# Ledger of designs, part 43: designed miniproteins, single chains, continued (3)

Each design is a single chain, and the fold is of that chain. pLDDT is the mean over its residues in the fold that is shown.

## One batch from the design tools (miniprotein)

Design m9472
Fold by ESMFold2-Fast:
Structure m9472 (fold): chain A 74 residues (1-74)
Amino acid sequence: TTVDQLLAVMRAERDVDRREALAAHILLTVHEQQPEQLDAVRATVEALLREDPLLSPEQKAAFLAALRAMVARL
């Protein structure tokens, strides 16, 4: 699926800002087109960020906090 493809691209991305933008874009797209899937896709995005070998623990914590704050406002 397009979401799976974007998540794969996010895992390979080395730029922290681009990775954050990709994660946000995925969640906003799901919120607009399939809001009933938002929680499931958020869980998948969070799992991929935790398992991302390119991110430091500090970067992972910052990304997870930012994504959770964004979803809480939707």
Scores: mean pLDDT 73

Design m9473
Fold by ESMFold2-Fast:
Structure m9473 (fold): chain A 89 residues (1-89)
Amino acid sequence: SAREALAREYRARAGEELRRATELLGQADKFAKENEEKAKVAYLLAQGYAYRAAGYYLRALGIHDPAFFERADAYFERGEELLAEAEKL
């Protein structure tokens, strides 16, 4: 159905954002002892993308329960805050 196709698309996007978060977390680990500032930036970006991944996953759940859409918005808002914090460093 169209609803199941949309839920699948949201799960796919969640996976993409989580992949970005995992890659950035790996970069943060590599920088941890060599460059604290680069490690901190990579870590904040990783957290931002992880919140976006959770947001998309919650949107997939929202297809069956609209209350999850509101929760997804909160996760996206937190993700944007973390990405903006990284840009200030």
Scores: mean pLDDT 88

Design m9474
Fold by ESMFold2-Fast:
Structure m9474 (fold): chain A 66 residues (1-66)
Amino acid sequence: GAAEEGAKRAAEAGAAGDAEAARRMTLQSVHDGGAEGGALAGKAGVEAALAAGNRETWQASDDAGG
């Protein structure tokens, strides 16, 4: 669904270290899936960024999802 696609895109951006894309994907997930979609995308982006060692991307994803 839209929330799952948003989470996947946020995770890809987080893993790549693209903080702006991670934030954009999280905000789009809020639009497409409401607060639940945004929270799911934000979590996915944070987890992917932390796993990749991209602390800056983690902060951007968390800020957009919260």
Scores: mean pLDDT 67

Design m9475
Fold by ESMFold2-Fast:
Structure m9475 (fold): chain A 68 residues (1-68)
Amino acid sequence: SEARQRQLEALKQLIRELLEDEETAQEVIDLLTKAVTEGEEYREKLLEYLKTLGEVGKKLIGAFEVML
């Protein structure tokens, strides 16, 4: 779906805006992409990784619940 692709791109942009460290942002983007395309295992890994990022991680979890 074009709408789903646009939503995923918007979330990738949000991740880059909220996470100043490019390596951390890329890890979250990779895990989000795999969570959307490959499912449950990567969704769990994404949520555990976001828990390590404190308040920014909590904010991203809320945004991702709309898609995941």
Scores: mean pLDDT 80

Design m9476
Fold by ESMFold2-Fast:
Structure m9476 (fold): chain A 72 residues (1-72)
Amino acid sequence: MKLLDEALAQSSPELQQRVAELDAQLDALDKQEAQTTDFQQQIDIGVQQLKVAVERTVVRQEAYKEQKEKLE
């Protein structure tokens, strides 16, 4: 969402860095999934991708809430 991206750009450096780290983790996991053909490893990677995606969403929502409070 555009609002979440704008909020992140104006949020604390700590939140910006955390989102960047989570984005890097998702990219690394996506690359690992593309390289594996083992079913058990694919499931494990998929679970980890979901966990990181949820954390990323929470951090972005925290950035949005912080900016909303600052603007109001």
Scores: mean pLDDT 75

Design m9477
Fold by ESMFold2-Fast:
Structure m9477 (fold): chain A 80 residues (1-80)
Amino acid sequence: SPAFEALKNAIEAGDPAAAVAAFSNLTGKNHSFLENAFTVALSDPEIRERLLAASSPEEVLKILVDHDVAEGIELIKEAV
């Protein structure tokens, strides 16, 4: 899919705005709420590599959600 290739190109470039635009085009819906999730995920080289290995938009979303939840847990754990 050209739209999925655009998403992978944005992830490889480390561009959260382009990644959100490509993801919105893939689903036909506005996903601007994912911009912060992409910003955080793309700043982590390990997560970026995992996103680039994804084979579907659903897998990309799962990686973003799993990373966001894990980071939230670690922040709480370090604060207490």
Scores: mean pLDDT 75

Design m9478
Fold by ESMFold2-Fast:
Parts: C-alpha cells; sequence; structure tokens
Structure m9478 (fold): chain A 88 residues (1-88)
C-alpha cells in the first residue's frame, strides 16, 4: 500500500540520519531524540495494528529509560518486520 511504502521510506530515512548521528555521538540525548522520532512515526501510523503499536511503544519506553544499541536494534527489527508484512 501507499501508506506502507511511506512508512518504510520514513523509517529508512530516520535510521540513516540517526545511524550517522549515533556513530558520531552515541549519547543518551541522541538515543532519546531517535526514540522520540520513532514514537511519533509509530503513533501517527495508520498501517500498524494496535497490538503492533503497543509492542513497539513498549520497546521505545525501554530504550528511553536505559538507552543501548541492543534495545535500538530490537526496536528497529520489530518495526521493520511490521512494515514488511504490509508491503508483501
Amino acid sequence: SEEALALARELDALAERYGEKLREDPSEETFREFAEELRELIERSTVLSEEEKERLLALIEELEENPSFEKLLALLVELGRAVARRLG
């Protein structure tokens, strides 16, 4: 769908921008900025189910509480899988 493609493009753009920022400065502030952008993307999405949103928002909350690359990767993998299911 057009909405799923738009979500995929926005996710890819955010991952590229914040991947570069985190490589330069893996600070709690940079992780929180990325988490906030991802939260807004997830909350405004009309493509994701309520169950997917709840799971993803829980992962964002965990990332905000104690930032790490492991938590960020888990969030991005789960979000990517949710988007991929809507593109096929």
Scores: mean pLDDT 85

Design m9479
Fold by ESMFold2-Fast:
Structure m9479 (fold): chain A 98 residues (1-98)
Amino acid sequence: SAEDRALFDLFLATARAVLQERLAKETDPQVRAILQQTLAQIDAIGKLADPIAGLEALRDVLTKAQQQFGALGDTETEIDLGSLATLTTMALYLLRKE
């Protein structure tokens, strides 16, 4: 639906904004590479026609990125990405309940 698409686009824009802000401030080449790879994955997810499948893929990418930043000791980015993954899970629950 148009409402499901609008919600998916909002979550994509939010995730992209968080990652782009972090990339702009980041000087570590390893961390920059992870941010750039995650942004590229989000851009690919944005091309999906099904908003529910898109939100599922976004949740999975955010969860994986959260684990990667946790392993790097970047607690702030880990919490930010984990929070977005949780919100995406809640949105999926509401959309599937109809």
Scores: mean pLDDT 87

Design m9480
Fold by ESMFold2-Fast:
Structure m9480 (fold): chain A 102 residues (1-102)
Amino acid sequence: STEKSLTINIEGDPPATVDVTVTLNDDGTLSITISVSGTDVPVDVKVYINGKLVGSFTVAPGSSKTIETKVEKNKTHKVTVTATLKTSKGEARASGTLTLDT
């Protein structure tokens, strides 16, 4: 199966790291797993596929969340993850994008 990964570093105080793993399943679904480390506060995450919002959730530090979504086969899909960290020092946001052929 096809797997692609991306790491998003949020430059805040403290900083946070968001690891994204996208797996193409044989049935034409994408499994998108998001894990958070490097922070003591939850991170707000939004997941987009080809600009369409497919997931919006909060990930606790040291935890992961997986969403599954159906995509068209034999196409190129753009997966964008936006992460927002809110701490006593303010709000920091970062995003990352990966491209996956199905």
Scores: mean pLDDT 81

Design m9481
Fold by ESMFold2-Fast:
Structure m9481 (fold): chain A 95 residues (1-95)
Amino acid sequence: SVQKLADKIAELMKKNNGKVSAEELAQLLVEYLGVPEDKARRIAEALKEITGSDYIDAKTLPEVVREAGERAGLPKELVDQIYQAALAGAIKALS
């Protein structure tokens, strides 16, 4: 569920000073959207490569997770769902 994923992203960001780890996010994608574990691992690797960090802040999360999903070879529909969840979660974390 995109909505449940957004809520979990917001929860983790509030606990981690507005940031979520690449590994935590990858695990949420497996749990809430059924992303295959191998693809989720590639997303975590791509997030770290794009940001130069193990942690991604709320402001950059939607755009960098879209790029990471594309690099991991996810279908457009799934990348769009991840983007929407990241955007909603980030907005909620900053509120």
Scores: mean pLDDT 87

Design m9482
Fold by ESMFold2-Fast:
Structure m9482 (fold): chain A 108 residues (1-108)
Amino acid sequence: SEKLLEEFRELLLKLIEENENDYQKAIDGLQAVLDTVEALLRSKGDPSLEAQLALGMAQLSLAVAKSLNEFDRKLLEQAVDHLVEAMKFLDDESQQEVIDKAKEILSE
């Protein structure tokens, strides 16, 4: 659902914005969301090559962010864009589960 993907993107951008003074917390939050997306994509067997590529791009963007040891909003936003692309391969029920996880992370 386009509406769920928009809500998801806004939640992750809010997570980045609220943690601009805590780079490790921003990274850890995005990693927890990524791990949830990967688990759901793999829950019914091997994901498609296109889903694996989207997930891999999100993983790469986040790994590069981790390597910098400083806050880079643009790089974190690129990781968010790739996570949104990976989310398109999930059904609405799985998309809602990831959104609920993102909300949980924001409340901690």
Scores: mean pLDDT 84

Design m9483
Fold by ESMFold2-Fast:
Structure m9483 (fold): chain A 85 residues (1-85)
Amino acid sequence: SSEAEREEARFRIRVAVLLAAAEFILELIKKDPKNPLYIKELELLEKEVRELEEEARRRNAPESDVEVIERAKKIIEEGKEIIKK
């Protein structure tokens, strides 16, 4: 359906944006690990990862999309470790 096609396109774009956003916020956190704005953005990205992981399972997304989500997840975990120090 046209709805399914739009949802698939949105999913693909969101996955790509997630990785770019995760990479960017990690660099900001490395420079200022106690900045509350960066901590909040990291928490929002962590929530986005969970939502996209669930959608990927529901859609039976290709391995390439799952790998991008997993890469973003690892970057976010790196940011969380920096903040805790």
Scores: mean pLDDT 86

Design m9484
Fold by ESMFold2-Fast:
Structure m9484 (fold): chain A 107 residues (1-107)
Amino acid sequence: MTFEELKEKIISLANKILEIVKDAPEGIRKQVEDALEKLKNASDDPEEFLKVVRELLSAIANALTALTPEQGEELRKIYKEIKSIVEELYRLAGLEPPDFPELKLPR
């Protein structure tokens, strides 16, 4: 997989997250929307892209606290997929993966 292919896959997964959180409280939804907007507008520089992906993962972890158990389970699956892709991006660059935000259980 190329960097461009992995970037597109992360953006696709992030768009699925927006659909999951569309009925969440406005503050939570806005946080995820803002993080995704930053991701879409990120440069093609791998370091800058990975920085905004980490911001998105933080927003996703926070959103879990406001979702139903079913929505939270789906969101966790997507979060793990994005994390796996980010770890692959770091491996392709010959770097160790960074620490990721801890997932919280939905209320």
Scores: mean pLDDT 72

Design m9485
Fold by ESMFold2-Fast:
Structure m9485 (fold): chain A 119 residues (1-119)
Amino acid sequence: DALARRRAASEALNTALINLAKAIEAVKKGDRESAIEHLKKAREALEALRALEADDAEASARVDEAIEHVEKAIELLKDESSPDEEAIEHLLKALNALVALEGPREEILEQIPHVIAAA
């Protein structure tokens, strides 16, 4: 039903935000392998969110933007010649696209400002 679908969308959004924050922290610690693992989990959550938000053009566009930035960050992190700062820039753009979406984010909102301020 519509309520169950909205809950699933909120859970997918929260999973994506948590994994994006963990990925940024891993990049800052020089752990590119852990960062890529977290980004793959974020991408999976965002793909689920995209399917759940298919009827909302604005939400779908923001999720697509976030997926594009996550995929670019994964590619940059796989390239040893790419600076970590470029990957972080794309991850911050993914976070910015997602923070405008509605959903339960109470547990993550406290972590996002710390990650952004520290980037």
Scores: mean pLDDT 80

Design m9486
Fold by ESMFold2-Fast:
Structure m9486 (fold): chain A 100 residues (1-100)
Amino acid sequence: GPLAGRRIAVVSRSEELVRRVSRLLEARGAEVLPLVLKTTDDLVQAIKQIKEFKPDLILVVGDRSFEGLSIVIEEETGVPVVFVPEDASDEEVLARVLAA
């Protein structure tokens, strides 16, 4: 698929959004690390898992308040981060990932 060979970490506070977006990207050929962040401890563990997984891209899906967390994740991991609003369509998600 168009994402064959790409390694993407998917980060959100919503288990539903992580599952839906991860399935979308996997259906297109990506290897996905799904990460649900509810607490500060979840963020610490997610950063560790991202460093171990070595993704090409981190996709953060959430509301505007969660967009600020994208900066922290990018600074801590050194991996490019793309933010996508939680109401984004599958086509918008794919367009942003393919452009990155």
Scores: mean pLDDT 85

Design m9487
Fold by ESMFold2-Fast:
Structure m9487 (fold): chain A 107 residues (1-107)
Amino acid sequence: MRTLAQERLAGLDRRTLVIMAAAEVLDLQAIKLRNDPEALKAKVYEKKEEIFEELRRLGVPEARIEAITEEDFDYAVEFLSKASNKEIVELQVEVGVLLLADAVERV
């Protein structure tokens, strides 16, 4: 049975999923490092495995995760470096809401 969170994520492209997962995993670092693209890039690549785990936690199929490339991570770094603090927080809240919705449906 598909959860509402899984159905919502099925419509998102690979790059959007990486952006959402990276914003959540980096937490306050996404905001603090956004004006330093090199430091932001280093932190995203340091947290690459945690980003994959967040995607799995969100219910993204393994085949979609395996299709993620370094270009998708580079795109996420570029997006986060240009995003406002509000946009980053809104991404983090959206991830939290999707995880909560999935947890409620499983009980």
Scores: mean pLDDT 75

Design m9488
Fold by ESMFold2-Fast:
Structure m9488 (fold): chain A 62 residues (1-62)
Amino acid sequence: SVQQAQQLQQQITQLGKQYSALRKQAEDLKDVDPEKAEQYRKEAQKVLQELGKLSEQMASLP
């Protein structure tokens, strides 16, 4: 439905922003706090996986 497509698009947009923010945090901390940078990289990877799932759901909508 149109409503499902709109909800998925909003979720994808929000997660995309979260992914970018997590990547920036990891980059900013890589030389200051490498362990914390690694945690942000792992969180970004999880968000990326969720983005993939939502994109797949979006592609499956009629």
Scores: mean pLDDT 85

Design m9489
Fold by ESMFold2-Fast:
Structure m9489 (fold): chain A 62 residues (1-62)
Amino acid sequence: GKEEALKALREGMRENPAARALAEAIIAGIQRGSPKENILAGLEKLAEYAPEQAARAKEALL
């Protein structure tokens, strides 16, 4: 669920600082209840920096 996605995103930004700002924006979007399409678009961009954590977050939201 959402908590597993948040966990994956936090791990991604800890392991790759280049992903931090994008992961923080995605976390804020999930917490605000942003549309799923917007969250998925952010995760696709995050996959360029942290592909494993982006994939886990996407699986947790599906």
Scores: mean pLDDT 81

Design m9490
Fold by ESMFold2-Fast:
Structure m9490 (fold): chain A 89 residues (1-89)
Amino acid sequence: AMEQGYALLKEVIGKLEPERSAEMLEALDKARALPVHTPQAYLLGLEVQHRLIREAVKAGISEEAAQAVGLYLGDMELAREMVEDFEKA
């Protein structure tokens, strides 16, 4: 699930602007390099997910981003809530 989610996450990030895509991939890889239970790893991972959802909502691909984030985190409800927050703001 996480491996499939990571692959889809990279694919969705690649559909965004090249500069934004590169920044998000770097941040995601940095978060994954940290011990998984550290607050730093969690916050960096969450930051990348939020940035992806926000940019995807603007690009009109929020459903693809929600699916990728949800599979990566193992939490489809959290991913859906992120989309709804940005769509209603």
Scores: mean pLDDT 70

Design m9491
Fold by ESMFold2-Fast:
Structure m9491 (fold): chain A 73 residues (1-73)
Amino acid sequence: MTNNQLQQALEELRSQIQQLEEKREQLLQALKQLGEDTPLEEINKLIGLTLALLGEIFDLEQKLKELEKALQS
């Protein structure tokens, strides 16, 4: 991969990670708003979405680290 291609890939991954981190913050705020009368199915749904999002962020962060390492030698 050329340095220009590597830089482009880094910017793309950073943009994707930023968007997912914004979604993570929104889900965390939703979880904080859960009350005693919140249905169990809604709680389970939010937990499932949060876990899926964290996994996606983790995968993209691993790709980002590999590309950053390649760029920095």
Scores: mean pLDDT 79

Design m9492
Fold by ESMFold2-Fast:
Structure m9492 (fold): chain A 100 residues (1-100)
Amino acid sequence: VEIPEDATLIQQIVHRLLSRYKEGEWVEKSDAKEIIREVLKERFPDIEISDEEVETALEGLISLGYLEVDPEDPEKVRLNVENLEKYPEIKALIDAIKAS
């Protein structure tokens, strides 16, 4: 699935996660941070992306409910599909990935 040129940073991160992991699959926070870093570098190639900025982005996704933390293993996260479906543009992205 091609990412639209006007896709939001959140949509690009969600797309990258869904391309590598199944919906509802638990992912190590370290792996999720590397995906966030890749998207940030692609989106902002002229900006030096710090580890703190990647952590802030991960915390933001958790705080907004796009990612949930495993209550039994705080080093694991997964896409919260129920919360993603509240946003029509993100739901359309998920549906497009599933159709591919």
Scores: mean pLDDT 71

Design m9493
Fold by ESMFold2-Fast:
Structure m9493 (fold): chain A 99 residues (1-99)
Amino acid sequence: MEEQRALVNRKLRELNAAFKAGESLEKLEKLLEEKIEELRKAGVSEELIQKLRDLVEIEKIKYQLLSEEEIRELFRRLGYSEEEIEEALEELKEYLKEK
């Protein structure tokens, strides 16, 4: 478990570096699928792989790669209530205005 989490965190850092470099959405999604294939070959659980996918979708929000509707769907999948989603979207809009 610990070794699998460390490997997932390493792949997440590699993906975050690509986001910071301004790579295209198509290239970012290709890199994500390549990292997921590496994780599956290493025997990482599907639960941890899904967590990596969810974290990458959150990172897409930070870089303005997702629509407001896609952000709502992501937070619903993560188990947030509609009220929590609207509060999170308002906080995100505030954060993006300061950048």
Scores: mean pLDDT 73

Design m9494
Fold by ESMFold2-Fast:
Structure m9494 (fold): chain A 71 residues (1-71)
Amino acid sequence: GSISRRELLERLLAALRQIDPALTVAEALPEISRLTGLSETTIRVALVHGLGISLDATVAEAIARIEEALA
């Protein structure tokens, strides 16, 4: 089944907080996939299409954008 937007964002946030904040989202994709159990494609679509986050953005920037989306 599909997960809710809130659940997806909370899972992505929890994973990103375990990763080096200086890495780009693109560099972090395999580790985000491992930590969340989501495919890299699903993560990429969620971040780019759902949140407007560039894959060239840092993990720290992605964390800030997801926190804003959950506020």
Scores: mean pLDDT 85

Design m9495
Fold by ESMFold2-Fast:
Structure m9495 (fold): chain A 68 residues (1-68)
Amino acid sequence: SALAELEAEARAALLALHRALPNTPEGRQAFQAALRGIYERLAAEVGEATAEALAKRLALDVLSEPPP
């Protein structure tokens, strides 16, 4: 489905950012900005409540990924 494709692409993008960004306030701000953009795209497709739940799940999954 289009939603599953968006989730997969968002997860890949967030994971790449998490791995590439430095552990600094600026890095955390960049990650949060990317997550907000993903939330806004999802909210346009599935509504705010569903998008919030999905964005939180994506963030938790990505931030739980072990370092390379």
Scores: mean pLDDT 80

Design m9496
Fold by ESMFold2-Fast:
Structure m9496 (fold): chain A 69 residues (1-69)
Amino acid sequence: SSLEEEALQLKKEAVEAAEKGDVEKTKELVERLKEMGTISDEQAEALLEGARSGDVEKVEREKVRRVLA
């Protein structure tokens, strides 16, 4: 499989984990994405902050989803 397709799947999973407040899974997925060079440190931190909040309202979920754009 292409690294591009793998990165897109991992990005989706990372956003979903962050929206659920799963900090450990989000950290694992963003570490993999950073190793692949497909996200920035800023994007990784945004996802981790989303997961750590635990209370991601609709507005904050939209912001987290922007990491994929």
Scores: mean pLDDT 71

Design m9497
Fold by ESMFold2-Fast:
Structure m9497 (fold): chain A 66 residues (1-66)
Amino acid sequence: KPVDEEEIARALGDMAVGLAKSMLRAGVDPEEVRAFGERVADKLAKISPKAAEEFRRRLDELVAEY
């Protein structure tokens, strides 16, 4: 089965969102989490701009709750 880069990028984004959620719940500053997220999004965009955009949307939703 050929490697699906879009599927891998989406999986990486899911993992990063999970980590961001755990960081926020642990009391990490939302600004620190947003900075972490932008670094992840930049790397994801090199693989899949769509996965990076989806990740940014999910991160924005998480940070807005804190």
Scores: mean pLDDT 82

Design m9498
Fold by ESMFold2-Fast:
Structure m9498 (fold): chain A 81 residues (1-81)
Amino acid sequence: MSPVELIERYGREIVRALRAGDYERAKALIRELGEELDRPDLAEALVTILDDMRAQGASPEEMAAFAGQLLRHIARELRRA
């Protein structure tokens, strides 16, 4: 599977989990995506940002929107490369 396809498939599940308030599932999926992309450092950075957003009172919808937009941006840039 291409990196773009991985990000799109995992991104849909991550956004769904975040929107549902299943935060532990969302973090697990982010870490799995990081392993598949051989970028566990980026996965931990995203988890850290989301943990901070959650601590600051961000809603499930706000966290889902942020993660979804970031992952779509990364997928778009990879399609252009």
Scores: mean pLDDT 85

Design m9499
Fold by ESMFold2-Fast:
Structure m9499 (fold): chain A 59 residues (1-59)
Amino acid sequence: MVTRIISLPGVSREETLKLIEEAKKKFDVDITYLGYGLVKITGSQSEVDAAEKYLLENR
């Protein structure tokens, strides 16, 4: 299990929370909003990589 923190600059709080909910439905990850555009993703390496890509591409 790995933990990764990513930044989503330029995304509103509401949009970020929606993206987190969508990513949690698609991937076997736990995602926590830390504020200031920062999100913490925890899961297997492959699922974390996939969730990060999804969040960055769909922001």
Scores: mean pLDDT 83

Design m9500
Fold by ESMFold2-Fast:
Structure m9500 (fold): chain A 127 residues (1-127)
Amino acid sequence: MRKLNVLVFSTDPEALEEVVAALEQLKDEVNIFRAGSVEELEALLSEHEIDAVFLVITDEESLEEARKAIDLIKEKRPDLPVVIAAAPEMLEKAKELAKEYNALMVLPLPVTVEQVREALELVRSKI
């Protein structure tokens, strides 16, 4: 089975690295790409065959940036699986965003390796 190219997006670098740390425990299954802006996300989608995007939401600002990111993803790669990881305070709004854009899964922060593994298995079922 080939490694999945997974792109992690957040405007919060600490939250970005938390999700990356969980994915790094599965390093034999994934190649990890990091995007701190919608512009970096767009560049990585154009340069690499991305299999899934993890959008990380910690506050209202990161929610608005995640909305811009998912709009761009759905325009360019409508079938690309999107997983949302959200801080507990943002979880309800993240679930609303997931429903609006047909995101694959919503995970609470902090994410566990098991939750990330389950998300990757669901991604593999869609590609």
Scores: mean pLDDT 87

Design m9501
Fold by ESMFold2-Fast:
Structure m9501 (fold): chain A 65 residues (1-65)
Amino acid sequence: QGKLSLESGLQALKANPKIAALFLREAAKETGNPQLLALADQLEKASSEEERLALLQEAAKILEQ
């Protein structure tokens, strides 16, 4: 799993906010990181793909660290 896989995943998730939010909620449950749950809620409220992409990039940084 390289950065190409991560970038492809982010592109797919920004187009599907309900699936993206579900993914972040599961990740929050597995990692115990409440920031991922907060990001999932923000993804559902985001009105544009640009906002969703920014939130997904923030989640990716948290998952890397």
Scores: mean pLDDT 74

Design m9502
Fold by ESMFold2-Fast:
Structure m9502 (fold): chain A 101 residues (1-101)
Amino acid sequence: MEEALELARKALDYATQGKVDEAIPLIEKAAESPDPEVQRLAAAAYGVLAMNGYAEKAIPILEKLAKSPDPEVQRVALETLAKAYEIMGDKEKAEEYRKKA
């Protein structure tokens, strides 16, 4: 679905610019896509938001992506969750997700 891929790319662009309110709705829509490429871009965009101080908003969607049947989507989501929890100071959760990735 070309539209979902375009939304995921736009979401990543907004996330890198720190435009959280614009990025989140696009990432959430992209995360619902059955396309693994779109889901991987959505996970990457949430990773950027987590690194820029929005980890709490990213975590619920990353936990859903970590249960993806696609191994690459699952790996990216688990690695991003580990980093998000580390930034938040939750070392136990960060280590748990790091071991699963």
Scores: mean pLDDT 76

Design m9503
Fold by ESMFold2-Fast:
Structure m9503 (fold): chain A 86 residues (1-86)
Amino acid sequence: MALAREALRLAEEAVELAKQGKSKEAAEKVLEAGMLLLRVAPKEKILELIGMILRAIGLVLDGGTPEEVIKLAQELIELARELLEE
């Protein structure tokens, strides 16, 4: 489960960056975390994860508030933790 652990780390770093106002850097970390989780996600989680990745792409390209980035990062943290428990 090395990829799920790395994704968790990246998503946690994204929360910290977003709290510092570094929303674009945070969104890029969220996108990287989502892409790593997609490589290890079970079939039942793939569609949910694709939705999260598309939201992350939007935040990278169009920008977003720190609050939007934190919310998405927290959703990825929850998913990564579920995958680490399985």
Scores: mean pLDDT 82

Design m9504
Fold by ESMFold2-Fast:
Structure m9504 (fold): chain A 90 residues (1-90)
Amino acid sequence: MEEKKQRARQAIRDLAILKMEENNWKDLSDEEIEEIIDEVEKKFGVTFSPEERKQIIHEIKSEQEGLKTLSEESKKLLVAKAKARLKELK
């Protein structure tokens, strides 16, 4: 169960990166991150506590600030890695 939660957290991060790319690298709202968490919970069959959800939202928002400072090539590499990891789940 804990291993599935860690894999789910990585999938949330990867989906957030893809959604940021789709939104021209604009910050995701709390609601958009919550939707990603809900999708991943269903796919992995896991449930995050309210405190875990709050921590995930905080981590994603912190990572968003770093992502905005990356070069376009670095962003493309990050997106490619996220897509590769998500493809392994299919």
Scores: mean pLDDT 81

Design m9505
Fold by ESMFold2-Fast:
Structure m9505 (fold): chain A 93 residues (1-93)
Amino acid sequence: SRSEALRLTAQLLREAVRESAGKSVEEVERIFDEAGERAAAAMPTPEDAERVRRIVELSKKSVVSLLTNLRDEVDQAVRDIAEAVRKVSDRNE
């Protein structure tokens, strides 16, 4: 039924989000693409399959955008820490 297919889509998206924690952007894209294919295959009509592909794609783009922004901020913080440590070492030598 459509309700069962939508429930499966929600389950697969929740699992994709959980699996995405701590993964690279490439791995996250793969996880969502695999979830999208499984959800689409479970849909009872081509129209429902296309709708769920759009939902998965929007979810993927949102998660990738958030992770990209977070990684850029983390990378900057790591550079700032390395520079601070270097400056402390330079003053003690």
Scores: mean pLDDT 76

